# Designed miniproteins, single chains, continued (3): the designs that were tried, part 54

Each design is a single chain, and the fold is of that chain. pLDDT is the mean over its residues in the fold that is shown.

## One batch from the design tools (miniprotein)

Design m9870
Fold by ESMFold2-Fast:
Order: structure tokens, then C-alpha cells, then sequence
Structure m9870 (fold): chain A 78 residues (1-78)
């Protein structure tokens, strides 16, 4: 959950680094896609950022927590 991710990020620098990596990848995807106006476009951006993050993330705990939070976000936007 987002709460578990936030708590872990406050206590663990490596989790915080993975969260920052995800946000940077999401920003890069957003620039490539242009203006995101719909939930469907937001879901596409999250899925593309998730795919890149799965390849680049190095800390297993941070990776698992962020992937779980992203899946929850996609589910809520669907």
C-alpha cells in the first residue's frame, strides 16, 4: 500500500532512492506522451513507467513496495 511505501521510505534510504527513480521515469514517460488528460492515458503512463522501473530498480524491498503502490494506483484509475 502507499502507507507502507511512505513508512519504508522514511526509514530506508534505498527505498527512497527507488521511489525517486520511479518518479523520474514517470516524468520521462509523461514528457514522451505529452499532455495526460484521461484516466486511460494516466494508466498507460503508469504501465510504461512500471516496465522501465522493473528493469532499472536494484533494491528488492523498494522495488516490491513501489510496484505494489503502482498496481494499486492503476486499479483505482480503472
Amino acid sequence: SLEELVKAALEDEKVREEANLFLRLLQEVGKEMGEIKTNEEAIEALKKAKERFEKEAKNEKGKELILAAVEEAIRKLS
Scores: mean pLDDT 86

Design m9871
Fold by ESMFold2-Fast:
Structure m9871 (fold): chain A 86 residues (1-86)
Amino acid sequence: SVLDELRITAENLGRLSPELAKKARELVEMVEKKVPSSEIRKKTEELLKLAREVLKTLSPLDAAVLAVEAGAVAFAVERYIREQKA
């Protein structure tokens, strides 16, 4: 499920940045509570903006891993929002 994907990604982000883990955990809670899609998109954009700043502080390998995990969050959120419209 999208929620399980988001939980796994939150744990993976936590190993790279505690601040990103916190934002991802908030996003998981919003999805569980069925918060409006507009608010979920806004929180996802906040997470992605923070991820861009964290990327600048990491080694190339850790930066690549973080970019993949941040992308996974964005795709999981997009799928969740599309499923809510169906």
Scores: mean pLDDT 81

Design m9872
Fold by ESMFold2-Fast:
Structure m9872 (fold): chain A 79 residues (1-79)
Amino acid sequence: SEEEKKLIEDIKKAGQIAIDSTDPVIQLVAIREIYEIAKKSDNEKVKKTAIEVLKQIAEQSTDPRVREAAKKAIEELEK
C-alpha cells in the first residue's frame, strides 16, 4: 500500500539522520520518531523495518543513553 511505503520511507529517513549524526540528542529524537511511526502503523512490515533500523542505531552509537533508548524501543515494538 502507499501508506506502508510512505511509513517505511519515513523510518529509513529518520534512521539515516541518526546514523549520519554524532549528536546524541538528534539520535534520541530519531529513535522516538521511528518508534512512534511503527507503534501507530499496526503494520508488521513497518514494525520489522523499524526494529532493523533501531538495531543499527544501537550498534553504531557509543552513547549508552542512545543505545538504551533504541533497545527499549525494540522491546516495546516486539510486544
Scores: mean pLDDT 87

Design m9873
Fold by ESMFold2-Fast:
Structure m9873 (fold): chain A 82 residues (1-82)
Amino acid sequence: DDEEFKKAIEKGLKDKEIAKDIYNSLLEELERLKKEGREDLAKLVEKALELIKKMLESGEIDEKVIKETAELILEVRRLMGE
């Protein structure tokens, strides 16, 4: 379920260690998408990475940023047919 996936990502992003794991997974995904020429998806992943990086650097949890990040990750998953 897409909504359950989105909620799992939102919950993960509230934990600094899990957020770092999500960030690293998205970095690997970004490299893969660029190698495959999926520039449209790569741009969405880059936006998600920038939002996570800003949260980790500030040390503050922003619910709006978490929601936007989870929506970007879900959109990438949908467009990949997963």
Scores: mean pLDDT 82

Design m9874
Fold by ESMFold2-Fast:
Structure m9874 (fold): chain A 81 residues (1-81)
Amino acid sequence: SMEERLKELAKRYAEIRGLTERLTFEQVLRMLDLMIEVIDANTRLSVEDVAQRLVKEGKISPEQAKELIEILKEYRKLKEG
């Protein structure tokens, strides 16, 4: 189902960001919803820009950034469909 797929993406996001033990899945889903809302509201901000900022801040690797971009794009698409 779409709900199960959204939860799977939220889990993968939490694993990349090191949030699995600190936040519930519902809290991670709220974070993803807010992140996509902020990106969509800001015409100068892409999913790629968000991932690159996290790499620059030393929070994720370049390899994790590629996976994060795919997670955010799929999450956005599922929420829009």
Scores: mean pLDDT 82

Design m9875
Fold by ESMFold2-Fast:
Structure m9875 (fold): chain A 76 residues (1-76)
Amino acid sequence: MEELRKKTREALLKAAETDPAAKQTILGGYDILKGELREITPEEAAALTPEQVKKLIDEMDKLEEQRRAAGEARRA
């Protein structure tokens, strides 16, 4: 399962190199996972470096993994 998530995140990271909309998608997903529903500014998204995008993806993956671990503890 971790491999599938990483593959998806890697695809987003690659898209973010060319597609600024991908950066906004990553930021929006991260904010939703953190429980923060706020508007992502284009300037904020455009200012992201590839390293920062990787950090956001890693945080998102960690948050999703923690949520799924909690769910599996319930449903396993």
Scores: mean pLDDT 67

Design m9876
Fold by ESMFold2-Fast:
Structure m9876 (fold): chain A 76 residues (1-76)
Amino acid sequence: LEADIEAIEELLERAGELLERGDYQSAARTLVQARMLLIGARTEAELRGDEESLARLEELQARLDELIAQLRAKEA
């Protein structure tokens, strides 16, 4: 779970850098990977009753949604 949360954080940071550089295709692929890991990590945290990890994952979900919105705005 902790390793998955760290991986999600790194993927979101990379997606932000790719968006800043105008590499929208790589940003999109990175965001898809982050979303898949986030779904799995959230399910694990829910099954464990890990409220602290759930709070961290909620923050990461908000950042993911923000980056997706930014990507969508650039493609429109």
Scores: mean pLDDT 82

Design m9877
Fold by ESMFold2-Fast:
Structure m9877 (fold): chain A 69 residues (1-69)
Amino acid sequence: SSLSQEEQDKILKYIFSRYSAEEILSMSKEERIELVQEAAKEVLGRELSQEDAELMAEKLAEAARNALK
């Protein structure tokens, strides 16, 4: 991934400040990709590649699952 760990953490922090883990897990993959792109535009000032957006959407779902354990 072209995303640094700091950039990944900023995206996840932005999303979790606005949505619960349960809400994130209720979303479709497509909805999580859209949410990740919105977060990237707000915190990084840029859009992610489709590959990076899909990767971040998977990381978002994993982080949400881990928050519920």
Scores: mean pLDDT 86

Design m9878
Fold by ESMFold2-Fast:
Structure m9878 (fold): chain A 105 residues (1-105)
Amino acid sequence: MKEEEIRFLEDVAEALIIMAALYHDRETLIKSLKEIAERFVKELTELGLPEDEAKKRALYLIARTLVRLGYPEEFIEEVTKELAKYFGISEEDYRAVLEEVRAEA
C-alpha cells in the first residue's frame, strides 16, 4: 500500500470532517459525514485497498476526529452506528472500531 498517499487522503478527509462539524447542525452533519466517508472509501479503493478495509478505515477516521473535536460519546456511537449501517459493516467490526478509537483517545 502507498502509506504516504493514504496519510495525505486521511489528512484531507479529517479537514473535511472538521469543516462539516463547524458549519453544519447535527441533522446535516451525519449526511455530510456519509458523503465524506463515501469519497474517502472510493479514493482508498483506487489506491488498491480492499473495500471492506477502506470502509472500516473511514469509520475509524470519522469516530477519531469527532472524539478529538470533543463530541459526547453517545453522539459518536450514534454516528458510527449509522455509518456502519450505511456501509454494511458488521456489528462486530463496528464495535472493534469504537474500542480502537477509545484506546487512542
Scores: mean pLDDT 82

Design m9879
Fold by ESMFold2-Fast:
Structure m9879 (fold): chain A 83 residues (1-83)
Amino acid sequence: MKKAVVILHTEEDRELAESAKRLLESQGYKVEIVEGPDVEKGKEVVNELLKQGYEVVSVVPLTDDEEVLRTAAELREYIRKQS
């Protein structure tokens, strides 16, 4: 099964997110990046990955920002309900 990871970050962590994406893609994962605490954008990204036949195995917040951490939790719940 094709596996995907969604990375969440703030503007300060943009370069870290791009580095994490390159590393995970080198290991065979499909990686999509979402900037900021945007649940609707995150759901759109998850839906597109599922439509392409990917299993979203992880949602990784590269920040201690409470809004982005809440967004990650909501996306994990959304993914669980799609399974």
Scores: mean pLDDT 84

Design m9880
Fold by ESMFold2-Fast:
Structure m9880 (fold): chain A 55 residues (1-55)
Amino acid sequence: STLIDQVSLELGLSESERTQLAEHVESLRVAFRIEPSKKLVELAVDILELDLRGK
């Protein structure tokens, strides 16, 4: 399983939320030109939480 799959299971994310998390991870990876890491996924989770709660 990918880090995204692992984090999604740990947080109990829905299928649509997992897709949004993957999109945020990819956006951050491209923007910062870094390889996927647990820290990058954690940052993407923070962005997802702001997106879901902030509308």
Scores: mean pLDDT 74

Design m9881
Fold by ESMFold2-Fast:
Structure m9881 (fold): chain A 87 residues (1-87)
Amino acid sequence: MMEERIKELQEKYKLSRELALLRLQIALALKYIGNAFLAELLGDEKLAEEWVKKAKEALKLDDLKKLDELDEEANKKEKELEAKLKA
């Protein structure tokens, strides 16, 4: 009984981490795709391609802290691109 509970907790923690990781990977990738779209609207195809490449890399990144840091950076870049589009 005790060994079964330990295994269930280990599997639950592993699944919770995997779900958190997948959620952050998808959220970051979507933000990068949004930035790619804004870059394309600005006529910067090279910048759009760079954001698409970053989106693909985000889906492979197994680092929760780095995903959070990159998410904040992506939000700042989105504001910069929106400001250029409005100018």
Scores: mean pLDDT 79

Design m9882
Fold by ESMFold2-Fast:
Structure m9882 (fold): chain A 70 residues (1-70)
Amino acid sequence: SDVFKEFEAEYKNLVSNAPNMSVEELQKALADFEARYDAIKPQLSPKEQILADASLGVLRMYLAVAEKAA
């Protein structure tokens, strides 16, 4: 769906920018991205929801590692 394609584009942009972000910036970006996911979730197919959940999982793991390193 178009909504899922936009979400995936936002995910890829965040992942590309993450190494250049402070922990505070990354925390805010992830919170905004999670809010975006919650807003679009009812519009996603079950397969798209699984993929979106996996993307969020990767970002949450990255933030946890970044917080530990800071």
Scores: mean pLDDT 85

Design m9883
Fold by ESMFold2-Fast:
Structure m9883 (fold): chain A 74 residues (1-74)
Amino acid sequence: TVSDEEIEEAVREAAEKFGVPEEKWGSLKEFLRLMLEAGVPTESLAAYGRREYERAVPPSPIYRALAYAAELLG
């Protein structure tokens, strides 16, 4: 079981590392919380973030942050 505090810390670390604006941190946290509550594995969330980052032109830092935060929580 992952706590809200662990999710918030992972999001903060990932967002700061990849330059995601603070206004988007809440949305990233809620997305991770909802997906984890739904039983989506952290490995699947990390893979999703990596795929979306590579798909976007230009790539969006939020997907890189999503992948990294999921890796921190796994």
Scores: mean pLDDT 83

Design m9884
Fold by ESMFold2-Fast:
Structure m9884 (fold): chain A 84 residues (1-84)
Amino acid sequence: VNELVEQFAKEASKEDQQKFLEMVKQTAEEVRHLHDRVSEGDEEARREVLRKMAESLEKLAKELEDEKAKEIVLKIAEELRKMA
């Protein structure tokens, strides 16, 4: 996942990078109520956070202008779903 995020940062436009950061911030707020449970080792809460992030990334991909940036974001979403 970290390698894909680095590839996105190198390939994506400044506008697409900004959209990615906004999505991460919004998704973090939506899953804030799960933070304590994830910290305590709740595997179900961890899986829910990963699925929610993957869903947000799939929605983001539809709004990105760069085809290569879209492909990278969808690959990140797929990897997060595999970890869930």
Scores: mean pLDDT 79

Design m9885
Fold by ESMFold2-Fast:
Structure m9885 (fold): chain A 68 residues (1-68)
Amino acid sequence: TTPNQQALQEAQKLANTLEQQGTAGDQLEAKRIRKYIATLNGCDGSSEECAYAAIRVNLVASALKKQQ
């Protein structure tokens, strides 16, 4: 299992949780997280957008682990 696969799973869990909370702000944040996940899943790592998406997904996963 790669570190990116673990980060993707944690980011997906957070997006699901935020969507379940039902606030407009939480739903917007979930949508942003899903956009980064979709970008990273479509990437071969060759662009700045792919690198940025990977950074954002890993930051989300790291923040979630620290708060658990």
Scores: mean pLDDT 72

Design m9886
Fold by ESMFold2-Fast:
Structure m9886 (fold): chain A 60 residues (1-60)
Amino acid sequence: DIAALRLKLLNKLPFSILDGKPAEVFAFGVKLVKESYEELKKILKEDVSPLTGKPLSEIL
């Protein structure tokens, strides 16, 4: 069903964000994205290359 497939695609971000998402849900979404981004930053700083034994931030 092409209509069902199209609806699944439209329900995925980013369109559902732009389509008047409730402020409460929007706030939680922003919080989760920020937390994930900060966690990734910490991992990148602490993560050690298996090839050189140096932090990734030193290699890059």
Scores: mean pLDDT 56

Design m9887
Fold by ESMFold2-Fast:
Structure m9887 (fold): chain A 87 residues (1-87)
Amino acid sequence: EPVPLSDEQLAEMRELFEKILSLVTDPELRARLEALFNEELARRVGPGSATERALLQAILTLDAASAAEALALWGEMGRIVREAQAA
């Protein structure tokens, strides 16, 4: 069973999500990602496979620099989840 994220980890996760959303120019993909992010944050868990698939779909619509930034932000979210599970 996944360890729930702390309030501090949820705040950091939300900031990273908002940065990723700012890079997504397609309004339908942005809305889908925002909905998935809000559902996962409400459950105090990190992003799941559905959010990852939606993010990868969005990344395919971005230029190389924006795609690299989105992947780096996603990596930071993964770090938070790993730290929570290790505690």
Scores: mean pLDDT 79

Design m9888
Fold by ESMFold2-Fast:
Structure m9888 (fold): chain A 103 residues (1-103)
Amino acid sequence: ELEDYVAAAEGVIAGIRDLAAEIREKHPDDPEAQRLVELADEFVELMQKKLDEAIKNNDLEKAREIVELGFEARQALQDYLDGRITPEEAIRRLEEIIEKLKK
């Protein structure tokens, strides 16, 4: 259902915002961490815009794709915070995800 994807998207956006806040708190003077936060903010803004478009068009497939990209973005930020990936890899993943979302 479209409503299920909207609820999932809202949860993912909240999660991304929480992770971005944690990155900002833990790494306040790190320029790579600052770039990740900026990319996370850009992703959230774009995700909200694309989700609004999917809702207006009753596009379930697009809503699902948006939510899937949201989970990928959230995971990249979490992997960075957990030390599983480098800052450069996290930035690369977010840039790629943003590019996919722009389609």
Scores: mean pLDDT 89

Design m9889
Fold by ESMFold2-Fast:
Structure m9889 (fold): chain A 72 residues (1-72)
Amino acid sequence: SSADFVAVAKEVLADYGIALNAAEEQALAAIADRDAALVHLASVLQNEYRVPQADAAKVVAEVAKRYAAASS
């Protein structure tokens, strides 16, 4: 579910010292498609948190991996 995806994203982001605000969490939760949610998360990390593209890609890959494991 989108709520499970947001929960996984928050857990992974905490390992990188990043905390999403309520509006960012709500926007991410509104995206039903997983791949679109990952693209949106990468954009938020780069544009709002000034995370370099390579590091944002690494974070998004870890979110995708953990979410896949949690959803099995």
Scores: mean pLDDT 82

Design m9890
Fold by ESMFold2-Fast:
Structure m9890 (fold): chain A 113 residues (1-113)
Amino acid sequence: SKLNNSINKIKEAVKKSTVTPAEYLALLVIEEGHKMGLSKEESIILAAKVYFVLNKGSAFSPELIGELFDLNEKETKVLKAAWKKFNADDRATNNGVTLTEEEKERFAEILGL
């Protein structure tokens, strides 16, 4: 499925020295989803929905993603929290983000890698 393709691309992202802004935002969605009490699977699926929209050249909008995938209030709050962290990280405004070893380990654990 298109969503499975997005999941696989997110999993491959943590193995790279530098991730794209879209990959980084998807990883932040996984982390914030997990922190807000979504299961690992629910957090990964939510991140895949975000990555799918961004990979098609759409601007990030929690409202647009919410309408496209019928997201609940909790999932929408996860997207808003991830977006706040993304905008607070100056690395995210460049052409790529170099993940620390600690960040790679945290993301890999949630992804089941």
Scores: mean pLDDT 83

Design m9891
Fold by ESMFold2-Fast:
Structure m9891 (fold): chain A 100 residues (1-100)
Amino acid sequence: SEEADKLFDELINELKKLAEATTPEQIREHLKKVDEIYEKLKPLLTPEEQALLDSFYEKVKQLAEDMLASTDPELQEAIKTEIKYLIEQLKKWREYVKKR
């Protein structure tokens, strides 16, 4: 749906900002926005899409929490790289679903 597609674009944009966050305050701000978009998006999806998005969201949330818990800059950059990888996987999955 057009509304779901718009929310997916907003989700991807906020995930990119989360991956670029340099302070704990920025991480918390963008994670909160991801949470808000996720809650709006979830009821617009099929049960199969919801299950996949739930799994994806839990991984992102854990990575963001790991970033907040760590004082190691190298570990934080590795986590940011994982978030960027997850963003690309989400984009590929969404484009695949649109074409069927």
Scores: mean pLDDT 84

Design m9892
Fold by ESMFold2-Fast:
Order: C-alpha cells, then sequence, then structure tokens
Structure m9892 (fold): chain A 95 residues (1-95)
C-alpha cells in the first residue's frame, strides 16, 4: 500500500541518518515530522498539507548539511528518499 511504502521510506531516512552519525537532535526532529506525515496520510489529510510538512523536513535536512558539511552525502540520499515519498503522495492525490 502507499502508506506502507511511506512508512518504509521514513524508516530508511532515519536509519540512513543514524548510520551516518547525524546529531541526535536532528534525528529526533526529522523522526517527529516523519511520524506526523504518516499520521496525516493515515487520517486522509489534504495532500498539500502533507507536502508542506515534507518541505519542512527538506529544510531541516538543508540546515543539517549547512551545520555539518560532512553529513551532505547522507542528506542528499535522505532528500532522494523524501522526493520518492512526495511522488507517492502526489500520485495518490491524483487518483
Amino acid sequence: SPLERIKQLAEEIIALLQQAGAPQEFIDAIKSDLDRIIQMVEDGSDARRVLTMLLAISGDLFVLSLKYPEQKPAVDKALDLLNEMAKIITEEAKA
């Protein structure tokens, strides 16, 4: 299901950041926002609201890469996964 794939992508993002040694405060903030996205999708929230939360996570990832430039490869990979999540949300909204 789209929801199960979104959950898998969220788990992949967190695992990637943990494996890269990202600071715990960034991992906690991103996990909290990803959990909120999962809840919004599960509750049938408007796709534009869900996409706005994805933009917030993109901002958090951008700040992480600015403060910790060594994290840029992990951030770039997390952004790829976040973009896949955005595609799922957008396609479900069109259906």
Scores: mean pLDDT 86

Design m9893
Fold by ESMFold2-Fast:
Structure m9893 (fold): chain A 78 residues (1-78)
Amino acid sequence: MELLEEVEKAIDEGNPDRVVEIAEKAYERFGLEGLRPIAELVVEKSGSSLTVEDLLRIYEELGKEAFRAALRDVVALV
């Protein structure tokens, strides 16, 4: 719960780098299942055309840097 509160704050502050830092730690501990609630919160708050499944595939297939770029685009919308 506290982890998701930090993610929400980072999104509201326009800080995608902080979101990536938290996501990386969650992925290291729980894999894609740890990343899923973070991706859900990003999609819900940003209103982007990217889905949760799109964000998960970006992280898994293209890695952390591609995920960061996607978050910068998404967070810039709101």
Scores: mean pLDDT 78

Design m9894
Fold by ESMFold2-Fast:
Structure m9894 (fold): chain A 71 residues (1-71)
Amino acid sequence: LREEIEKLLEEIEEEIKKLEEVDPVTARAGRHELKILKEQLEKAKTEEELKELYKQVRNMLDGLKKKIEEL
């Protein structure tokens, strides 16, 4: 589960890089949110915390991909 979250976080970073050139405001907001999610991953001690984080990370990635497709 932790490894799956780390992989999704890497995908979020790649999507943010794509946004930096075309929508720097959204990219900045995304970087801030990514930082918070990474901090939550470091603090997560239980499988339940990891499952909730996985949902948040997946939702963020889906949202970023949708915004990029609309550009």
Scores: mean pLDDT 78

Design m9895
Fold by ESMFold2-Fast:
Structure m9895 (fold): chain A 109 residues (1-109)
Amino acid sequence: VEEAKKYLEKGDYDKAIKAAEEALQRDPTNAEAWGLLAYAYAKKGEWDKASVYLQKAFDLDPYNPYALKALKLMGFVPEVRALLESYTGEPDEELEKLRKEVANARLPP
């Protein structure tokens, strides 16, 4: 997963995705690799794939920092709104602000 993080920092999202996928081939329960994959796809604007991987990352580890970053980036995506509303991991002021904004925009339940 360290190589995937390095590629994300450089903005090489395709290389980050490949490195995260290789990590998951070795350990499919690696929540950090799922979170990195979600974040990289979110950065590329591939919301469908990012949403699927984000759900998997949070199912394995609700405190996953890359999944949290992806959630904050994708809170406006309808498929991710339920995850944003049900998030119980690390408290984050930007996430709380986004949650309130998305809840107000989502009309009605």
Scores: mean pLDDT 71

Design m9896
Fold by ESMFold2-Fast:
Structure m9896 (fold): chain A 74 residues (1-74)
Amino acid sequence: MPSAEEILAEFERRAEEVLARAREEGLSLQDTVDELAAVTKEALELARRAGLSEADIQRLLRLFHEAVARAAAE
């Protein structure tokens, strides 16, 4: 099972891919947020299977909010 650090790192990598695609393809903020939400749901499912703590789940949600803020800034 992946560690909390591995799950968070993979989430950050996938979130950066979504943000890069949004910039290149001109995705709306709504579409970008929807794609980030999908990536976050997958990461949360993996976190639950890996037995991550509530604190690690909160860190994942914070990273989601930071990615949304970055999308809104562009």
Scores: mean pLDDT 83

Design m9897
Fold by ESMFold2-Fast:
Structure m9897 (fold): chain A 60 residues (1-60)
Amino acid sequence: MEKLRQIVEEVNQLPGTSYERGLRLEERLKPLNVSRSVLTEELNKANITSGARNRILSKL
């Protein structure tokens, strides 16, 4: 959980659009093996679009 939180916090600090942050978050989460429930909870804290959130959940 802590590594997932750190990644979300780092991505939220990145400049650019919510779409661009969504792409960066997706790339960083690929090697992580976390439960869908935990992932969903942390994605709710991410400053990304709902479309990006749904895409990440479908790919991971």
Scores: mean pLDDT 75

Design m9898
Fold by ESMFold2-Fast:
Structure m9898 (fold): chain A 77 residues (1-77)
Amino acid sequence: MLELIEKAKEAAKEQVRRMVEAGEDLEPFLEKLRREAEEARRLAEVAEGEEREIYEAAARAAEEVIRYAEELRREAE
């Protein structure tokens, strides 16, 4: 599961890079990621052990993609 989360994170970063190069609006994509990160954080609060680690990893992955996108968007303007 954690390996799949890392692969998904890298795929999402690649998608963000393509969207920025194409001049596409990132906001709908980022809004979706923000909601997913928030939900993963909520699930992590009630989960234990390995399940909590998975949700925490998912939240961190989404947060990392959001930061990457914000940085690229700032540079592209």
Scores: mean pLDDT 81

Design m9899
Fold by ESMFold2-Fast:
Structure m9899 (fold): chain A 77 residues (1-77)
Amino acid sequence: EIERLLEEAKRAVERAERLAAEHPEVAELGRLALGYAARGDKEKMEEAIRKVEELGAKELARELREAARYIEAARKL
């Protein structure tokens, strides 16, 4: 169901954006990761998420991966 996947993607993005607001030093990388996920650029998305994790924002990195999964699922429909 497309509606459900889009709703889950929005919620995951909201969680990632909230965590990014708490980590302004990595917020730009988080935004780039979500943009790459929306475009289907898996390699650049994983690179950006890895950099977020390396900078110590592990919770944000996890939420970015979840958001990317829902975005990818919605994009395939």
Scores: mean pLDDT 76

Design m9900
Fold by ESMFold2-Fast:
Structure m9900 (fold): chain A 100 residues (1-100)
Amino acid sequence: SSEEELEEVKKELDKLYEELKKKASETYEILEDPSASKEEKEKAIKEFLEFAEEVIKKIEEMAKKSKNPEVKEYLEEELEHLKELKKEVEKKFKELLEKS
């Protein structure tokens, strides 16, 4: 049962990460577009960061809801990695905005 719960959680996280990766890619394309306005680029970064924060909150809720220690530990480790990745991506996007 614990193995089955962990597998379901990993599948849900994979879906959230695929959506996050897609949103990051779309934001990067806007930032690299010389025809895009500064306002459009700033909006794209803001929308990406808001979406990333929503993903973080969903994972935090999954961790709080689970009674399985292995699932909680996995989700807590994933949250730490995701929060660091968000900071790195935000820094990179802001650097691209300043160089445009």
Scores: mean pLDDT 86

Design m9901
Fold by ESMFold2-Fast:
Structure m9901 (fold): chain A 66 residues (1-66)
Amino acid sequence: DVEELVEKIKKGELSKEEVKEIVERLAVQGRGREAKRLIDAVAEIDPEFAEELEKAAVRAYILSNE
């Protein structure tokens, strides 16, 4: 559940590394809408990290679909 993950991010219950791994996994699975939802939520709190997540998601998608 993406909304549960969003809540955990807002509460600081997930490390940046854990969030990045989740976003990359969603991208690899073709779940781009859910990955975007998490990135958008992070952007409201930490826009620099959200930019890093966007780049990581694109990289993960390219590497898994080539």
Scores: mean pLDDT 81

Design m9902
Fold by ESMFold2-Fast:
Structure m9902 (fold): chain A 60 residues (1-60)
Amino acid sequence: SEEEERKREQIREWARGVAEALRTMLDLYGPDLSPERRAALDAQIEKNAEELEKELVERF
């Protein structure tokens, strides 16, 4: 339904916000990282955000 799609989009937006907050934290508080290590952490943040989104959407 339109209501369910709206909730799913809201969850996706929320998950994106969490991922951005984690990246900001890494920029401000993380250790000095090589480009390879930074890329690996960014990939992990994306994966975790996608998994969180899937888990939350399945509950609705």
Scores: mean pLDDT 74

Design m9903
Fold by ESMFold2-Fast:
Structure m9903 (fold): chain A 96 residues (1-96)
Amino acid sequence: MLPEEHRQAMWEEADRVVREETLEEAHRRFGPDLTLPSILVGEMMRALGAAVEKGISMSSKPTSEDYERLAEAAEEVDPGSARVMRAMAEALRRLE
């Protein structure tokens, strides 16, 4: 299991990206009552779906490279989801 500090840093970067970059689009598509956690979870699920479709698997202990692969898989399907995964990869890489 990743240390709490790693998980917190990844979550904080993902939250920042949603707040600053994807929140407006999500509110435009799904309405203003959609919360940041709901938007973030939705974007993560869309990235995971894209990765599964492309045959990308995750290890039991995911690395920053694994999250970069998720971002690449999502890039053509949902740029917001790709950006969130890339932000999580960047946060994790700083702690590796």
Scores: mean pLDDT 73

Design m9904
Fold by ESMFold2-Fast:
Structure m9904 (fold): chain A 59 residues (1-59)
Amino acid sequence: MLSEEERKRTIEIAQGARDTAALLGRPDLEAEAARLLKRAQSGEATLEEVEALSDRIGG
């Protein structure tokens, strides 16, 4: 992935993780995903970090 596409994918995965945690009624995981989403939007989160959280929440 190019840096730009990787950043976009990182944000998308973080958004999906937050939404999934909310649907599951898991406020702790939703809070973790929300913090990670903020970091992803700031360019501070890695793709590996958001994938790891997504796996914990939805897979």
Scores: mean pLDDT 78

